# Designed miniproteins, single chains, part 98

Each design is a single chain, and the fold is of that chain. pLDDT is the mean over its residues in the fold that is shown.

## One batch from the design tools (miniprotein)

Design m3421
Fold by ESMFold2-Fast:
Structure m3421 (fold): chain A 84 residues (1-84)
Amino acid sequence: MPESLVKTLRKLAAQLASPDPLEREIAASLMAMVVQIALLLPDEEERRETLRGMLPILEEAAASADPEVAARARALAEEVRAAL
């Protein structure tokens, strides 16, 4: 269900605001996994819908003041754009 993956990504993106660097690292790694699952969805229409829902979340994360988080989010946003 496309909404479920987008909702999961949004919850993980909220964790990037954590003051704990370990929580931020885990959240960033899980976000990459969620994006990879979306890219592997077999239905093209569902995949495109899911990726479109993910893009604004990743673009917001790419604006993070944490340069490592921002770089990882930018890479994921570019991967999503390339798949659309």
Scores: mean pLDDT 81

Design m3422
Fold by ESMFold2-Fast:
Structure m3422 (fold): chain A 89 residues (1-89)
Amino acid sequence: GEEKVREAVEEAVERLREVLKETKDPNIKEVIEAVIRLIRESAEKLINDPSASEEELEEAARLIREESERVVELLRRGEVRGSELAEFK
């Protein structure tokens, strides 16, 4: 349960760091770093919640993966914030 949440966070952070490496816009870098921090904080709160069930922890791991994938897609599309792609819109 908890280990699966931690594993999902590490996978999500690694994926976001790949996008960060390709990013030149400091505003987008700040967004990526904020998302990484939010994912880690949310996961740690859940892991530290004694009322959280094994099922809830497993579901949280899936949501972390889905949310990180969604954020990566939004960044690639320039929908979040991007100077280069925003000029095209």
Scores: mean pLDDT 74

Design m3423
Fold by ESMFold2-Fast:
Structure m3423 (fold): chain A 106 residues (1-106)
Amino acid sequence: SPDDKTKIDMEIDNILDQMVYSLQQAIDDLKKSNPKVAEKVEKSKQLVINSRSLSIDEQIETMKKVAKELQEAAKQASGDLKKKLETLYDQVKEYIKKIEELKKKK
């Protein structure tokens, strides 16, 4: 129904908001210790924000690109930085899974 489609679209927007929030928290945490990594996460955040005007398939592609960039950054990192990037990567993967499930209902 139209109401069901609107509800799904609102749930997608909420997941994108949660992802943007998680990326912002990581930026705030990293900006003093790892400013170059924080700048890369900021670019990833802007890609997610810009994807809001795109199709759900393009939103999922954008999120997968962000996940890949976080995974590659984590592989190059060590210690606390690696743990923080791995945690953020796991969060992004959960957001992707949730949006893919919503896409199947649409």
Scores: mean pLDDT 87

Design m3424
Fold by ESMFold2-Fast:
Structure m3424 (fold): chain A 61 residues (1-61)
Amino acid sequence: GIEEAKEKAKKKAIEKAKEAGYDPKKSKIEVSVETLGGRTVVTAEVTLPDGEKIIESVIVE
C-alpha cells in the first residue's frame, strides 16, 4: 500500500545519500504522494547539506 511505498522510497533515497558519503541525520527528507494517469506514485526526496537532491520514486499497485 501507500505506507509501504513511502518506507521503500525513503530507504532507497537514504541509502543513496549514505553511499555518496552524506549523513542522513543532517539531510532533509520529504515524501510526496501523487496520482499520475490513474496510478499512485510515492516520491522521496533527500536534500543534502550542499543543496544536492537525491530523488527516488515507487509506484503503488
Scores: mean pLDDT 79

Design m3425
Fold by ESMFold2-Fast:
Structure m3425 (fold): chain A 90 residues (1-90)
Amino acid sequence: MEEEEVREALRRMAAYAPSSPIVSIEGERVSGGRLRLTVEASEGGTQEVEVEVPEGAREIEVTGGVEELAEALGRLALGEATLVRLKAEF
């Protein structure tokens, strides 16, 4: 499920704390209505996850911490928005 893929991405981000805190999360809209998330950790870890975004979702841009990202990704999983750019700082 789309929501499960979003939750999995968030769990993978949480695994980087505290020894390798997350430095950035970037998201790109890809062809076919998919969102590609790239997660970077301070100790050189990088993970890439693709999730499906329903057709007709609105475009959003998000900057903030884990709480803001979780809310935005939850809205994407419900088909309420399509992410154009996602950035997080920790």
Scores: mean pLDDT 51

Design m3426
Fold by ESMFold2-Fast:
Structure m3426 (fold): chain A 100 residues (1-100)
Amino acid sequence: SKEERIEKLINLFKETLQKRIDAAVDVLRREVGATDEQVEKFRKEANKILDEAIEKLRKAFEEHPDLTEQEAIQIANDIYNEALKKLDELFDKIVEEWRK
């Protein structure tokens, strides 16, 4: 069904952003020497960005029930790119805040 296809797209979106968050955590631990507490703080803020992106995606599909597959993918890509930018800004901010 269309609803099943949308749910699969949302799940793929979530998995892809989660992998990006996990990669950023690895960099923070390896290159910055982040503590467990600092990593947890980053994960909490990153998960807020992820949750907001998923909410935006679900809302877009609810407001536009007649979307084609191509239009749905374009909307997902736009929201994904916005979320990536926010994750990059969060990473940079946290690294700067941890520099003494």
Scores: mean pLDDT 82

Design m3427
Fold by ESMFold2-Fast:
Structure m3427 (fold): chain A 81 residues (1-81)
Amino acid sequence: ADALRAEARRLLAEAREAAAEGRLGEALLLSARAAALQGRAEGRGEEAAETLKKDAEQLKKERPELAEVAEEIEKIAEETG
């Protein structure tokens, strides 16, 4: 559990750096991976997967140019649940 939380924090830090550099797609993917690991560490992997799927659907609606990023988030969700 602690190892998953440590990895999630590392990915979240990388996501913040990517966002600060304007790499939005990379930041979103790193954030999704961090959320998946955090959910698994808390025993809420299925809930985390459901949230990530909803976030990906919303991203496709609001920002169609990021559809490929949203599809990768959906894949992360599938691997989490």
Scores: mean pLDDT 83

Design m3428
Fold by ESMFold2-Fast:
Structure m3428 (fold): chain A 82 residues (1-82)
Amino acid sequence: MEMMDLGVEAVELAVKYVLEVKELVPEVPVEELTVENTRELIEKLREEGDLEKAKKLEELLKEYEEKVEEINKGIKEIEAQR
């Protein structure tokens, strides 16, 4: 797999993640839908008792982080030429 293919996958993954999070929390601006802010939002939803939304966001965040790690590992392997 070439670096360009991994770049496309990373962008598609980020767009999918943002769109799915936005469907659950349409009130949150897209620019605030970072991984760090999503963690804070999950904690806030748990404190407010919205456990269903918190669980869905937690699942989306975990899936996104796992896929990002796979892509980052692939990029590092290509950059190292090893």
Scores: mean pLDDT 72

Design m3429
Fold by ESMFold2-Fast:
Parts: C-alpha cells; structure tokens; sequence
Structure m3429 (fold): chain A 130 residues (1-130)
C-alpha cells in the first residue's frame, strides 16, 4: 500500500524526500509548541527539515522563514485565516489563491485532517518555488 506521504508526493508532483521533510518539520514543531516545557532540540530539528525541503526546491532564506511562521501560525492560531493568507501572499501566492489555501489549512488543522493539511502545505511549497 502507498503511504500517505507517497500519495501526497505523487498528487502534488514533488519528490517524496521533500514531503517527508515537510511532515517531520510540522510534527517536530507541533511537539515543541504543545509541550508544557518545550525542548529547543525539537525546534532546531524542525528548522533543519524545513530548510532541507526549501533548499531542494530552490526557495530563498526569506521564503523559508515565512514557511516557518506559517507552520507556527497554523499550530498556535489556526482560526486566524487572515494572518495565514497574509503569510501566503508574502510567500508569492496571489491573494485569491492565498485566501483559498488559508481557509483549507485552517479547516484541516481544526478538524485534525492530517492528509489535507500536508497536501495543502505541499501545494503551497510547490507554488512558492514557481
């Protein structure tokens, strides 16, 4: 059977390694932010994996920093659709596309829909690289 990450990689047209790095970055950052006493090693590892995914797609350091802020916003304040959309516009998405993806990310995070969340993040990463 294809894994969730293999299905996302195939659907979006990204290397599996990029989707795996994105998933690890998100998961480690969630562990860091949800902890009552956060271990900075989880944040450092999350940033490492996020940079690996960004570098593989030729993203700038500024775009990588914006992706980090996007993941933090999704984890801390997923209902802030406007703030998420503003970060997506700064990443280079058109305002209309940014608003649609922000709504999808917010809904997926609030519903615990990990597949749709990672699929949409992978699509954002691909569009930021274009």
Amino acid sequence: MKSMLERIAEEVGLPLSVVESLHLAYSLLQLYLDAPNPDPRYKDQALKYLREAADALGLSEEQTELLYELLVRLLRDPSDVGGIADLLVRLGLSPGTARRYARTLSAARLAGDRYTLLLTLARILKRAAE
Scores: mean pLDDT 88

Design m3430
Fold by ESMFold2-Fast:
Structure m3430 (fold): chain A 71 residues (1-71)
Amino acid sequence: MEPPTLEQLERLRAIIEETLSGEAKAQALAILDQMIAQQRAGTLTLEQAQQALTQVMQIVTEAREKQLAAA
């Protein structure tokens, strides 16, 4: 499988910037900014992309579950 494209990563970053807030947003954006920089440099591996995306998805899921539990 190919690592995600620069356009896909930038689109995901925009979505996270609009949907998350606070520390979860900062953490997810930091991971995505690192992936975007690596993709621009041509150094992003599939394994690095998979690990980073898994971490971002965990941050998003935990932030959403916390919001639902507070409602």
Scores: mean pLDDT 79

Design m3431
Fold by ESMFold2-Fast:
Structure m3431 (fold): chain A 112 residues (1-112)
Amino acid sequence: MAVERARREAEEAIKRARDTLRQSEATVAQLEKAARDLSAADPSLEKEYANNVKSLRSSIDSLRRALDEAEARERDPRTLLEKARELLDDAEYVLKAAQKALDDAQGRLDAL
């Protein structure tokens, strides 16, 4: 029972983390578009937003690799659940950071 429950909860957490990373990717694509429009109006902002986009994409890629590696290599369901929950928390943090960056970029664009 406990092992089967841990396996189901790990699978659910991994699925949620992957869904969150897909949402983060879509948000970063919107940020990249907003950053391009801002950089056309104010070239001084180009480096700031280019660095933000690169950092967010790097974090998304790293978390995807970590999820793939955990699924492939972790055979203990309880350890997998613990890792999956940590990766879900990290994925949610990246989504929040991407949304905040997009909101900031859109706010600056609206002020132009």
Scores: mean pLDDT 86

Design m3432
Fold by ESMFold2-Fast:
Structure m3432 (fold): chain A 76 residues (1-76)
Amino acid sequence: SLTAEQGLELARENLKKVEELAKQKDPSLIPEAERYAKNVRAVADAIVRYGTPEQAEKARELADKADKLYEELKKS
């Protein structure tokens, strides 16, 4: 089973992929960025439900950042 700490690390890895794709400002990368952003949100939602309040706060921040970067890429 994935621990909340392992989930946070997985969310950070997926967020890093969204950051790398968003920097390219290439619309052809939107579907790939969407998959990574959705992965961050899914992991974050699980941590918010089952983790500590501090872990939930960190998870929410990661998911919000991924969503923002994905929305910015869509405007490219």
Scores: mean pLDDT 87

Design m3433
Fold by ESMFold2-Fast:
Structure m3433 (fold): chain A 86 residues (1-86)
Amino acid sequence: SMDEIEAKLRAAGVTNPDVLTLAVGFISGRELQKNPELFEAIAKYLAEKEKTDPNLTAKDLMDPNFLLEVPGIDEELAEKILRGEI
């Protein structure tokens, strides 16, 4: 559920409400919660980026290329995620 996705993002350290809203939509829309390793990598990246760049807006933090900045996600995997193929 979306509440479970939000709870996991908060547990990873995501605190910005706008980031939470966009991330819940992104993850639930692509059913990424069904891939726990990938979901955890994205959640950890967002939490770390939020703390490192606190002046970034949620839209800047989750720009169309943000997946390429997530450790363990290469270009081919990022394209599959964006297409909802995983």
Scores: mean pLDDT 82

Design m3434
Fold by ESMFold2-Fast:
Structure m3434 (fold): chain A 81 residues (1-81)
Amino acid sequence: MTPAPSAKEQLERLEEVTKKDLAELDKQNNEILKQLVEAIFNGEDDEVINKIADQLGLSDEEKAIALKLAAYNKKLKEEVA
């Protein structure tokens, strides 16, 4: 939604709040994606992966793929250990 420049103070406040909110959302989304990738590589529990995937808005099919990849990585780590 495009803010109307009705007053300088109102516009500056809106820009500051919007910029901060967008930066926090981008940071949060990047951190969540990083957590998902790390959880897959570490072979984390299904509950952990499902929770992170839900935060990213992944479909059930995408969550199933992530769970399979995590299970494979867990098995590979157990074979190496």
Scores: mean pLDDT 71

Design m3435
Fold by ESMFold2-Fast:
Structure m3435 (fold): chain A 92 residues (1-92)
Amino acid sequence: SEMQELLEKYQAVFAKKDKETQLQLKQISLKVGVMQGKLVMAGREKGKTEKGVEYAVELERKFFEMVVEDRAPADIEAELEKLYAKYLEELG
């Protein structure tokens, strides 16, 4: 799948990062997981179950893409927070 290919690229780029950057990216990854769960739940509560799942997948895709693009962890986190807020608003 396209997501599997992106995950493999993410893992390769992550492995080349210094330990401090790896720790920051791991913390952002955990935060993404929490955001994904909240999007799935919000979608279910609003009768938009499929849309909630789609937004959760897109959030994770965006995280992997930004890491592969070698963006700074702080910039990655800020963009993911903006995207998450937008998706929650679109779910209602």
Scores: mean pLDDT 91

Design m3436
Fold by ESMFold2-Fast:
Structure m3436 (fold): chain A 91 residues (1-91)
Amino acid sequence: MKELLEKIEELAKLVEEAIKKNPKLREELAKALNVPEHQVVTTIVEAALSGDEERLDKALEVIEKHNGKETAEKIRELADEVRRLVRELEA
């Protein structure tokens, strides 16, 4: 449980940091995910928790375009860790 919460927080912070470096990213993510701007970070975290690969892939494509491949890869890695921890708690 504690490790999962820590990884969720790390994922949210990394997405927020990407938006801080490029504020246009929030608007573009909101459009791509079809959510209000204030829900962008929550939507990405929820996609990671639920294993919504389609939604996560859309978010990562936008992040790569605006912040670069390395940032998108770090977010993907954290999202995959979140999903792994969720699956371990379910089994």
Scores: mean pLDDT 84

Design m3437
Fold by ESMFold2-Fast:
Structure m3437 (fold): chain A 66 residues (1-66)
Amino acid sequence: AITLSEAQKQQLRDWAAQNGLRITDEDAFFLQADSLLRKMKMSLDELLALSPDDLMALLPGSLARA
């Protein structure tokens, strides 16, 4: 189950928009992001400190260049 709050989901949407990215599949994007946070033992803020290119590589099929 996804553990992201609505506030965290909105933070992820805002981050994508700010970095010129389009979320092509929100459910897949949030599932992948939640999984990555658990795997890396990182906060959302730490995850969003990664470069957009690195994060796109870690979240395949859910993000595209806008």
Scores: mean pLDDT 78

Design m3438
Fold by ESMFold2-Fast:
Structure m3438 (fold): chain A 63 residues (1-63)
Amino acid sequence: SMETIKTALEIMVENPSAAEGWARELSPVLNLPVETILEAVERLREDPSLIDEVAEELMKLSK
């Protein structure tokens, strides 16, 4: 769900040292490369206001 993705992204933004581990867990759920998820997290670190847009983009890419 979008809410689950938003929550996971927020956790990864707040916890940089755990971001790769969370991205690896989320990768098979979204059917997206770890790199794509980590790029989304980096984008959110630059602009946290994009959370809804980034989550929607990941959902669209996942199917």
Scores: mean pLDDT 81

Design m3439
Fold by ESMFold2-Fast:
Structure m3439 (fold): chain A 89 residues (1-89)
Amino acid sequence: MAKEYAAKAAEYLEKALEALEKGDIESAIRYLKQAGRYALAAYVYDPTPLLREAAERTAKALKAAEKGDIESAKEYAEQALRLLKEYVE
């Protein structure tokens, strides 16, 4: 279960990063919300420091995107994606 949730979070983070790159901030925010839900679910099932950090960075990416800070949103989303890929691989 935790790996399935982490994989879904990674999938939505990749979609969010693509949307941010294209300037589609509304879609990026929607994808980041879904990524955050799945990252948190993964952490609840497997409470490791790695999954906690991934969930925290995903939440920071969402907050940055909502403020229009696209650079910070991309950095946090990329950091979260790296951690989630490390977990599922």
Scores: mean pLDDT 89

Design m3440
Fold by ESMFold2-Fast:
Structure m3440 (fold): chain A 85 residues (1-85)
Amino acid sequence: SELEEELKKAEEKLKEALADPSVPEELKEHMKFSVKLLKYAVENKVTKEQLEEVTERSREWAQENPEASYEELLEKTEEILKEVA
């Protein structure tokens, strides 16, 4: 239920950001990805602790792969999420 509330808030913030031309496109893409991850977590009953693990592992991977593209980071994050779900 806590993740469901976070998802609703994230979706509302994304709608506001998409309507605001002053918000950087990179931030909009990041927000879209965050909503996608939260939807997956809610649908697969992933816990908040498991999501924190996904975030930490993704951050560690990014530090080890500083030349990786944003898209590669997103793909890796999705792989990690599927492993913990």
Scores: mean pLDDT 81

Design m3441
Fold by ESMFold2-Fast:
Structure m3441 (fold): chain A 70 residues (1-70)
Amino acid sequence: MSLEDLIRELMAATADLPPEVRRELHRAINEKDVEKLRELAMKHFGLKPEELEGKSVEEIARLIIEKLRA
């Protein structure tokens, strides 16, 4: 899966979230801001710090999609 495909899936999966949260997610992924993406994943998706440790931006985005589809 390309980064663009991953962003598309994430935006579709988060359609019901507030626009501000979706904007921050999109920005963090586009800018490769792994620290911000970890913060958003913990705050809005209930992911634990240990689940995010050592993960890339792409891996964190996949975890968020998986969590939303579970």
Scores: mean pLDDT 80

Design m3442
Fold by ESMFold2-Fast:
Structure m3442 (fold): chain A 68 residues (1-68)
Amino acid sequence: SSEFPDVDQSMVDMSLGIHRATGLLSDDEIDRIRSLPLDEQMKVLSEINKKELAEEKEKKKLEELLKK
């Protein structure tokens, strides 16, 4: 439970909206995530964000190698 559940839900909804707009998540995947409790929604978003950061880091490493 959060001290500010409406703020936490708003932040989750914003993140899901961005991921939908970028094509990372489909409407079906968003509906599935939104069916979870708020704490589980935040956990899923944390996992997605970690995967995105790891992928961007590998992409930058590859670009550095290609500049040689």
Scores: mean pLDDT 74

Design m3443
Fold by ESMFold2-Fast:
Formats: structure tokens, sequence, C-alpha cells
Structure m3443 (fold): chain A 89 residues (1-89)
């Protein structure tokens, strides 16, 4: 069925196994198929924060905020991700 769902599931399994770099690659591949998918943007930002990539995490969180300006949930999540990225710098 949907390739994006399979990529997201594989990314979750990689994350649970502690393979953060593999998890990020799978999420980035999923984002190539659905670049405006808020769940994928948030998940990729979270993995980048755990890898210490504050700049990459902030960029994805800002895109989440810009893509979903009317979503209170997305705005709050994006703001939290941005704050966490700034704390790493």
Amino acid sequence: MKRVEELAEEAERAYEAGDLERALRLLEEALKLEPENGNLLAAAAEVRLELGDAEGARELAEKLRETYPDSEVAQKLADELIARAEALE
C-alpha cells in the first residue's frame, strides 16, 4: 500500500533499535514523498535533536510551523522543538 507508511514504520523500528541515523534516512525518504506531512516533519526534527543536529531540527520545526499556521497542536509542537534546538546551541 502507501510507501510512506512503510518507511515511517521502518523508521520507528530503527529508532527503537537505537539506529538514529537509519531512522533519519527513512524519515527523509518519506518526506520526499510527502514534504508537508506534519507527523514526518516532527519525527525527523526529534531524531535530529537526538543526533545533536540543532540547526537541522530547527529548520524542520520551522517548516512544520509555516505549513500548519492554523493548527494549535502543530504550532505548539514546532515551538517546543525550536526551543529544544536553541538549548543545544
Scores: mean pLDDT 85

Design m3444
Fold by ESMFold2-Fast:
Order: structure tokens, then sequence, then C-alpha cells
Structure m3444 (fold): chain A 75 residues (1-75)
């Protein structure tokens, strides 16, 4: 399912970020991504978007944000 693929993508990005970043950098990057994702997801929830779609968007957004943090670290 799309949800299972989003979960797997998020898990892969999480494990890579945890491997590449220091524990402190990982915590900061993770929090920054969550802070960035929360307002748009709350807007979609208020608009009545189904829970499964919100979860997919959340997992994919987390994966993207953590990959961006890794790319920035390696640059």
Amino acid sequence: SALDKAREESKAAYLEAKKVLSPEEFRRAFQAVVDRLTPPLLRLEKEGVPQEELEIQGYLGLARGLREAVAAHLA
C-alpha cells in the first residue's frame, strides 16, 4: 500500500540520518522537520483529509526533511 511504502521510506531516511548525523545533530534535525511539517498537516486535518492520507504525507515529509538534513551535512 501507499502507506506501507511511505513508512518504509521514512524508516530508511531515519536510519540513514541517525547513521550520518551525530546524536545531537539528529535530534535538532528531527525536531526542525517535525516543527516544519506540523502546521501544514494540521491545516489538512482541519480540511477533512483522511487519517491515512495525513499519515502518508507525514511519513513522506519526514523522509524528505531528514534526507535534506543529511545532504546539507555532507555538503
Scores: mean pLDDT 88

Design m3445
Fold by ESMFold2-Fast:
Structure m3445 (fold): chain A 73 residues (1-73)
Amino acid sequence: SIEELIEKFNKTSDLDEQLKLALEIARVNPELAINLIDERIKKTSDPNDRVILKNTKEFIKRMYGYGYESKIL
């Protein structure tokens, strides 16, 4: 479930696992994934990890575009 993905994202300290989970969450709710990445960036002190997280956020924005607007029901 998406709730399990969110819990795993919040509990993991591994960047690669966080990126994987963020992409899976984005498949269901890209806006939520973007928000989770933004919160993780605020908690991340490593400048290289911050850049990777920001790039992943931008990738999700481009892939899913304008949130819900890029998907028809």
Scores: mean pLDDT 79

Design m3446
Fold by ESMFold2-Fast:
Structure m3446 (fold): chain A 74 residues (1-74)
Amino acid sequence: MSPGNQAALRGGLGAYEAGKAAIETGSAALGATAFHGGQVALDLARQSGGDEEALAAAERGYEAGKEGMEHGGV
């Protein structure tokens, strides 16, 4: 895996964990941070050749962050 794809994988996994924490704690701000991190990871994976594992992790992070933002308003 390229360094860019490795960074995207790490970013996506981090965004996923932050998104889960946002859902659990009801933090819209943490959810927004996770959502942005997932977007950045997706862009980085695409720029780095679109490794399947990196793209999947980034997409998961994006989705978790979006859900975290939605739950953080409750």
Scores: mean pLDDT 78

Design m3447
Fold by ESMFold2-Fast:
Structure m3447 (fold): chain A 75 residues (1-75)
Amino acid sequence: PTTSTSVREVDAKAGETVQWVQGFPAGTATLTLTDEGPEKKEAVRTSSHAGVAPSSLSMTSVGGKVTATATQTVD
């Protein structure tokens, strides 16, 4: 099995929806969105997908920088 991790960052205003769509080969994927607002408010959502197809995760931003982390394992 091969595990890979990718990280993306975007600045989002409070109330904006941040969506990440990631294509995966056959395997297991975990998507995590972390939002670190200017007041150090944090919103975290983790979703796990076992997929042979695109997977998506979205959350509503609390402002500031949103870090999206995708970890996937291909058997």
Scores: mean pLDDT 63

Design m3448
Fold by ESMFold2-Fast:
Structure m3448 (fold): chain A 62 residues (1-62)
Amino acid sequence: MKIEEIVKGLRELADRAEAAGDDVTASLLYAVAAIIETHKPEVEEAEELYEKYKKVAEERIK
């Protein structure tokens, strides 16, 4: 997965969390996406962060 795809995926999850009324989770996901976009870590590290925060979002936006 490319870093741009990971950033986009995190922002999409953030939008879903916000729509579900969880502004804290949405803010966290936007912050993680911004950090990845700015610092451009290795793809493997970015993918691990994506999977971690995807699970957090899925738990909150049930």
Scores: mean pLDDT 78

Design m3449
Fold by ESMFold2-Fast:
Structure m3449 (fold): chain A 100 residues (1-100)
Amino acid sequence: MAEEAGKELGEAGKKGDGKKAEEAAKKAAEEGKKGDEEAKKAGEGAAEGGSGASEAKSKEAGEAASKAGTEAAKSGKGEGVKKGTGGAIAGIGAEFLASL
């Protein structure tokens, strides 16, 4: 779930393809179960950053997304922490915005 979403978002950010980044971000938001609005906002923010930022910034955001997604899946799986997964995705958006 979160692992796949984070991986796809990471790949999209790495390529600097805003359309794929948007699709991956939407998928990550859906994987947050029931489309948690906070997770959706974070995913949307990451997609917008990828579209408006330079290739270098998109790569950094993609790496952060992949890392956070992997760690969220690893830690959240044992405890069933939905908010933990959403928080990791939200953290990606916030860190990307802080880089702008």
Scores: mean pLDDT 50

Design m3450
Fold by ESMFold2-Fast:
Structure m3450 (fold): chain A 86 residues (1-86)
Amino acid sequence: SEVEKYSREAFEKVRELLREAGRDPSKAKEYGEKALEIITEAHRYISEVAGGTPVEERKKVSEEAAENLLKVGETADEIIRERQEE
């Protein structure tokens, strides 16, 4: 389905941003912000295609997902920093 395809493509883009954050922790905030934009737009599109689902509800879910991804990025940054100091 178009929804499944779009969701998968958005997830792959977010995953690449997380990989880049892992390689360059100084960019973690920038990559997190880009991930938030991608997730927000993806859920907006899915909401419109699915029909009848409020955009605000989907946006809220997208914001929660993006916040969790930023926290994952922060954790990865801390782990990388600690390992480099060993």
Scores: mean pLDDT 64

Design m3451
Fold by ESMFold2-Fast:
Structure m3451 (fold): chain A 82 residues (1-82)
Amino acid sequence: AEKKLEEAKNKFAEAFENKDAEGLLEAGKEIIDLLEKLGRKEELETFLEILKDLLEVAKELGDEDLAAAIEEVLEYAEKKLA
């Protein structure tokens, strides 16, 4: 579980750096699923705040595809915290 979480975090960071919207969406959802399964609510809440910050950055850069992917990951995370 922890190894998969580290791999997912690495994929997420790489996808953001490469402006890979599809990769970011896939890795972001995997991080959320793993954090929920492991009961790491505080870390999941921290990731939600990171997603909000990254969404602002993507919008400022004018990358609509990246912003849309981050919004979808954010909505997915919010549903898991509800």
Scores: mean pLDDT 84

Design m3452
Fold by ESMFold2-Fast:
Structure m3452 (fold): chain A 106 residues (1-106)
Amino acid sequence: SELERLIDEAVDLVSKIFNLTPEERERLRAEAREALEQGIDYKDNPKQREVALKNRPKVLEILKEGLENNDLRAVRTALLMAAFIEAVIGDPSVLREAIELLKEKE
């Protein structure tokens, strides 16, 4: 799917920025894909959609702060949040913006 392709691109960029090993990269990919699958499961859940919409603006702030502080944990958190939220709402725009921010850092 398009979301899976964007997640794979984001994972590869995070891997380059933080010099992740192949094992660490594939673990991050698996975690991000799991977050996406859970988001798809919650796409028709009104409470999860409300929470996703509320938290969506926070994703890019967490990502920017993580990149500025060289904080892999914050960047991972932002990526997993983006994967889940975008799957719940069906809109890839935050993942696309995240990829542009990641490209500027590599």
Scores: mean pLDDT 88

Design m3453
Fold by ESMFold2-Fast:
Structure m3453 (fold): chain A 81 residues (1-81)
Amino acid sequence: MEIEVHVAKPEESLEETLKKLEPYGRSVRINTVQEALLAAKEAIENEGKKHVLVTSFDYKPMAEESKEAIEELLEEYKKKR
């Protein structure tokens, strides 16, 4: 399963970034680690396509925390099967 956390470039709007990622699968804006975990859980349960979680450049530290939290979540799901 592919879950990617993408940080928009400083010169790109979130809207433009979401548009560019639309052909590659489901793209969802996130502003908090909690939103990222909810989106990742939904991706795991309803998976058939790549999922991209998108945040603005100003939220880069939150994006890094979200990546770590998602990796832990994926390990828990591997342990359950």
Scores: mean pLDDT 72

Design m3454
Fold by ESMFold2-Fast:
Structure m3454 (fold): chain A 88 residues (1-88)
Amino acid sequence: PVVLRPEDFTEESYRQNLAEVVELTGGETEPEKQLKILEELGAEAAEYYRRALELEKQGADVALITASLQGALNFAKLSKKVLAAEQK
């Protein structure tokens, strides 16, 4: 497993993770709609994304928000890879 470090999650990483969520959701920019698309990719991806949204609403440190977004991205990518493997 990859260890996630707080110092790896800067404001620049936050912007990059947001852009990657937009890309993974087919260009969707509205958080509520992005969440629904991520739910189709897997429960873990959706849960980490909900956590990121809640942390942002609470005004939490950008590193925590970015780490939660990275978790959502990691699980979404894993779900896509597993789905591809299941297709024979």
Scores: mean pLDDT 75

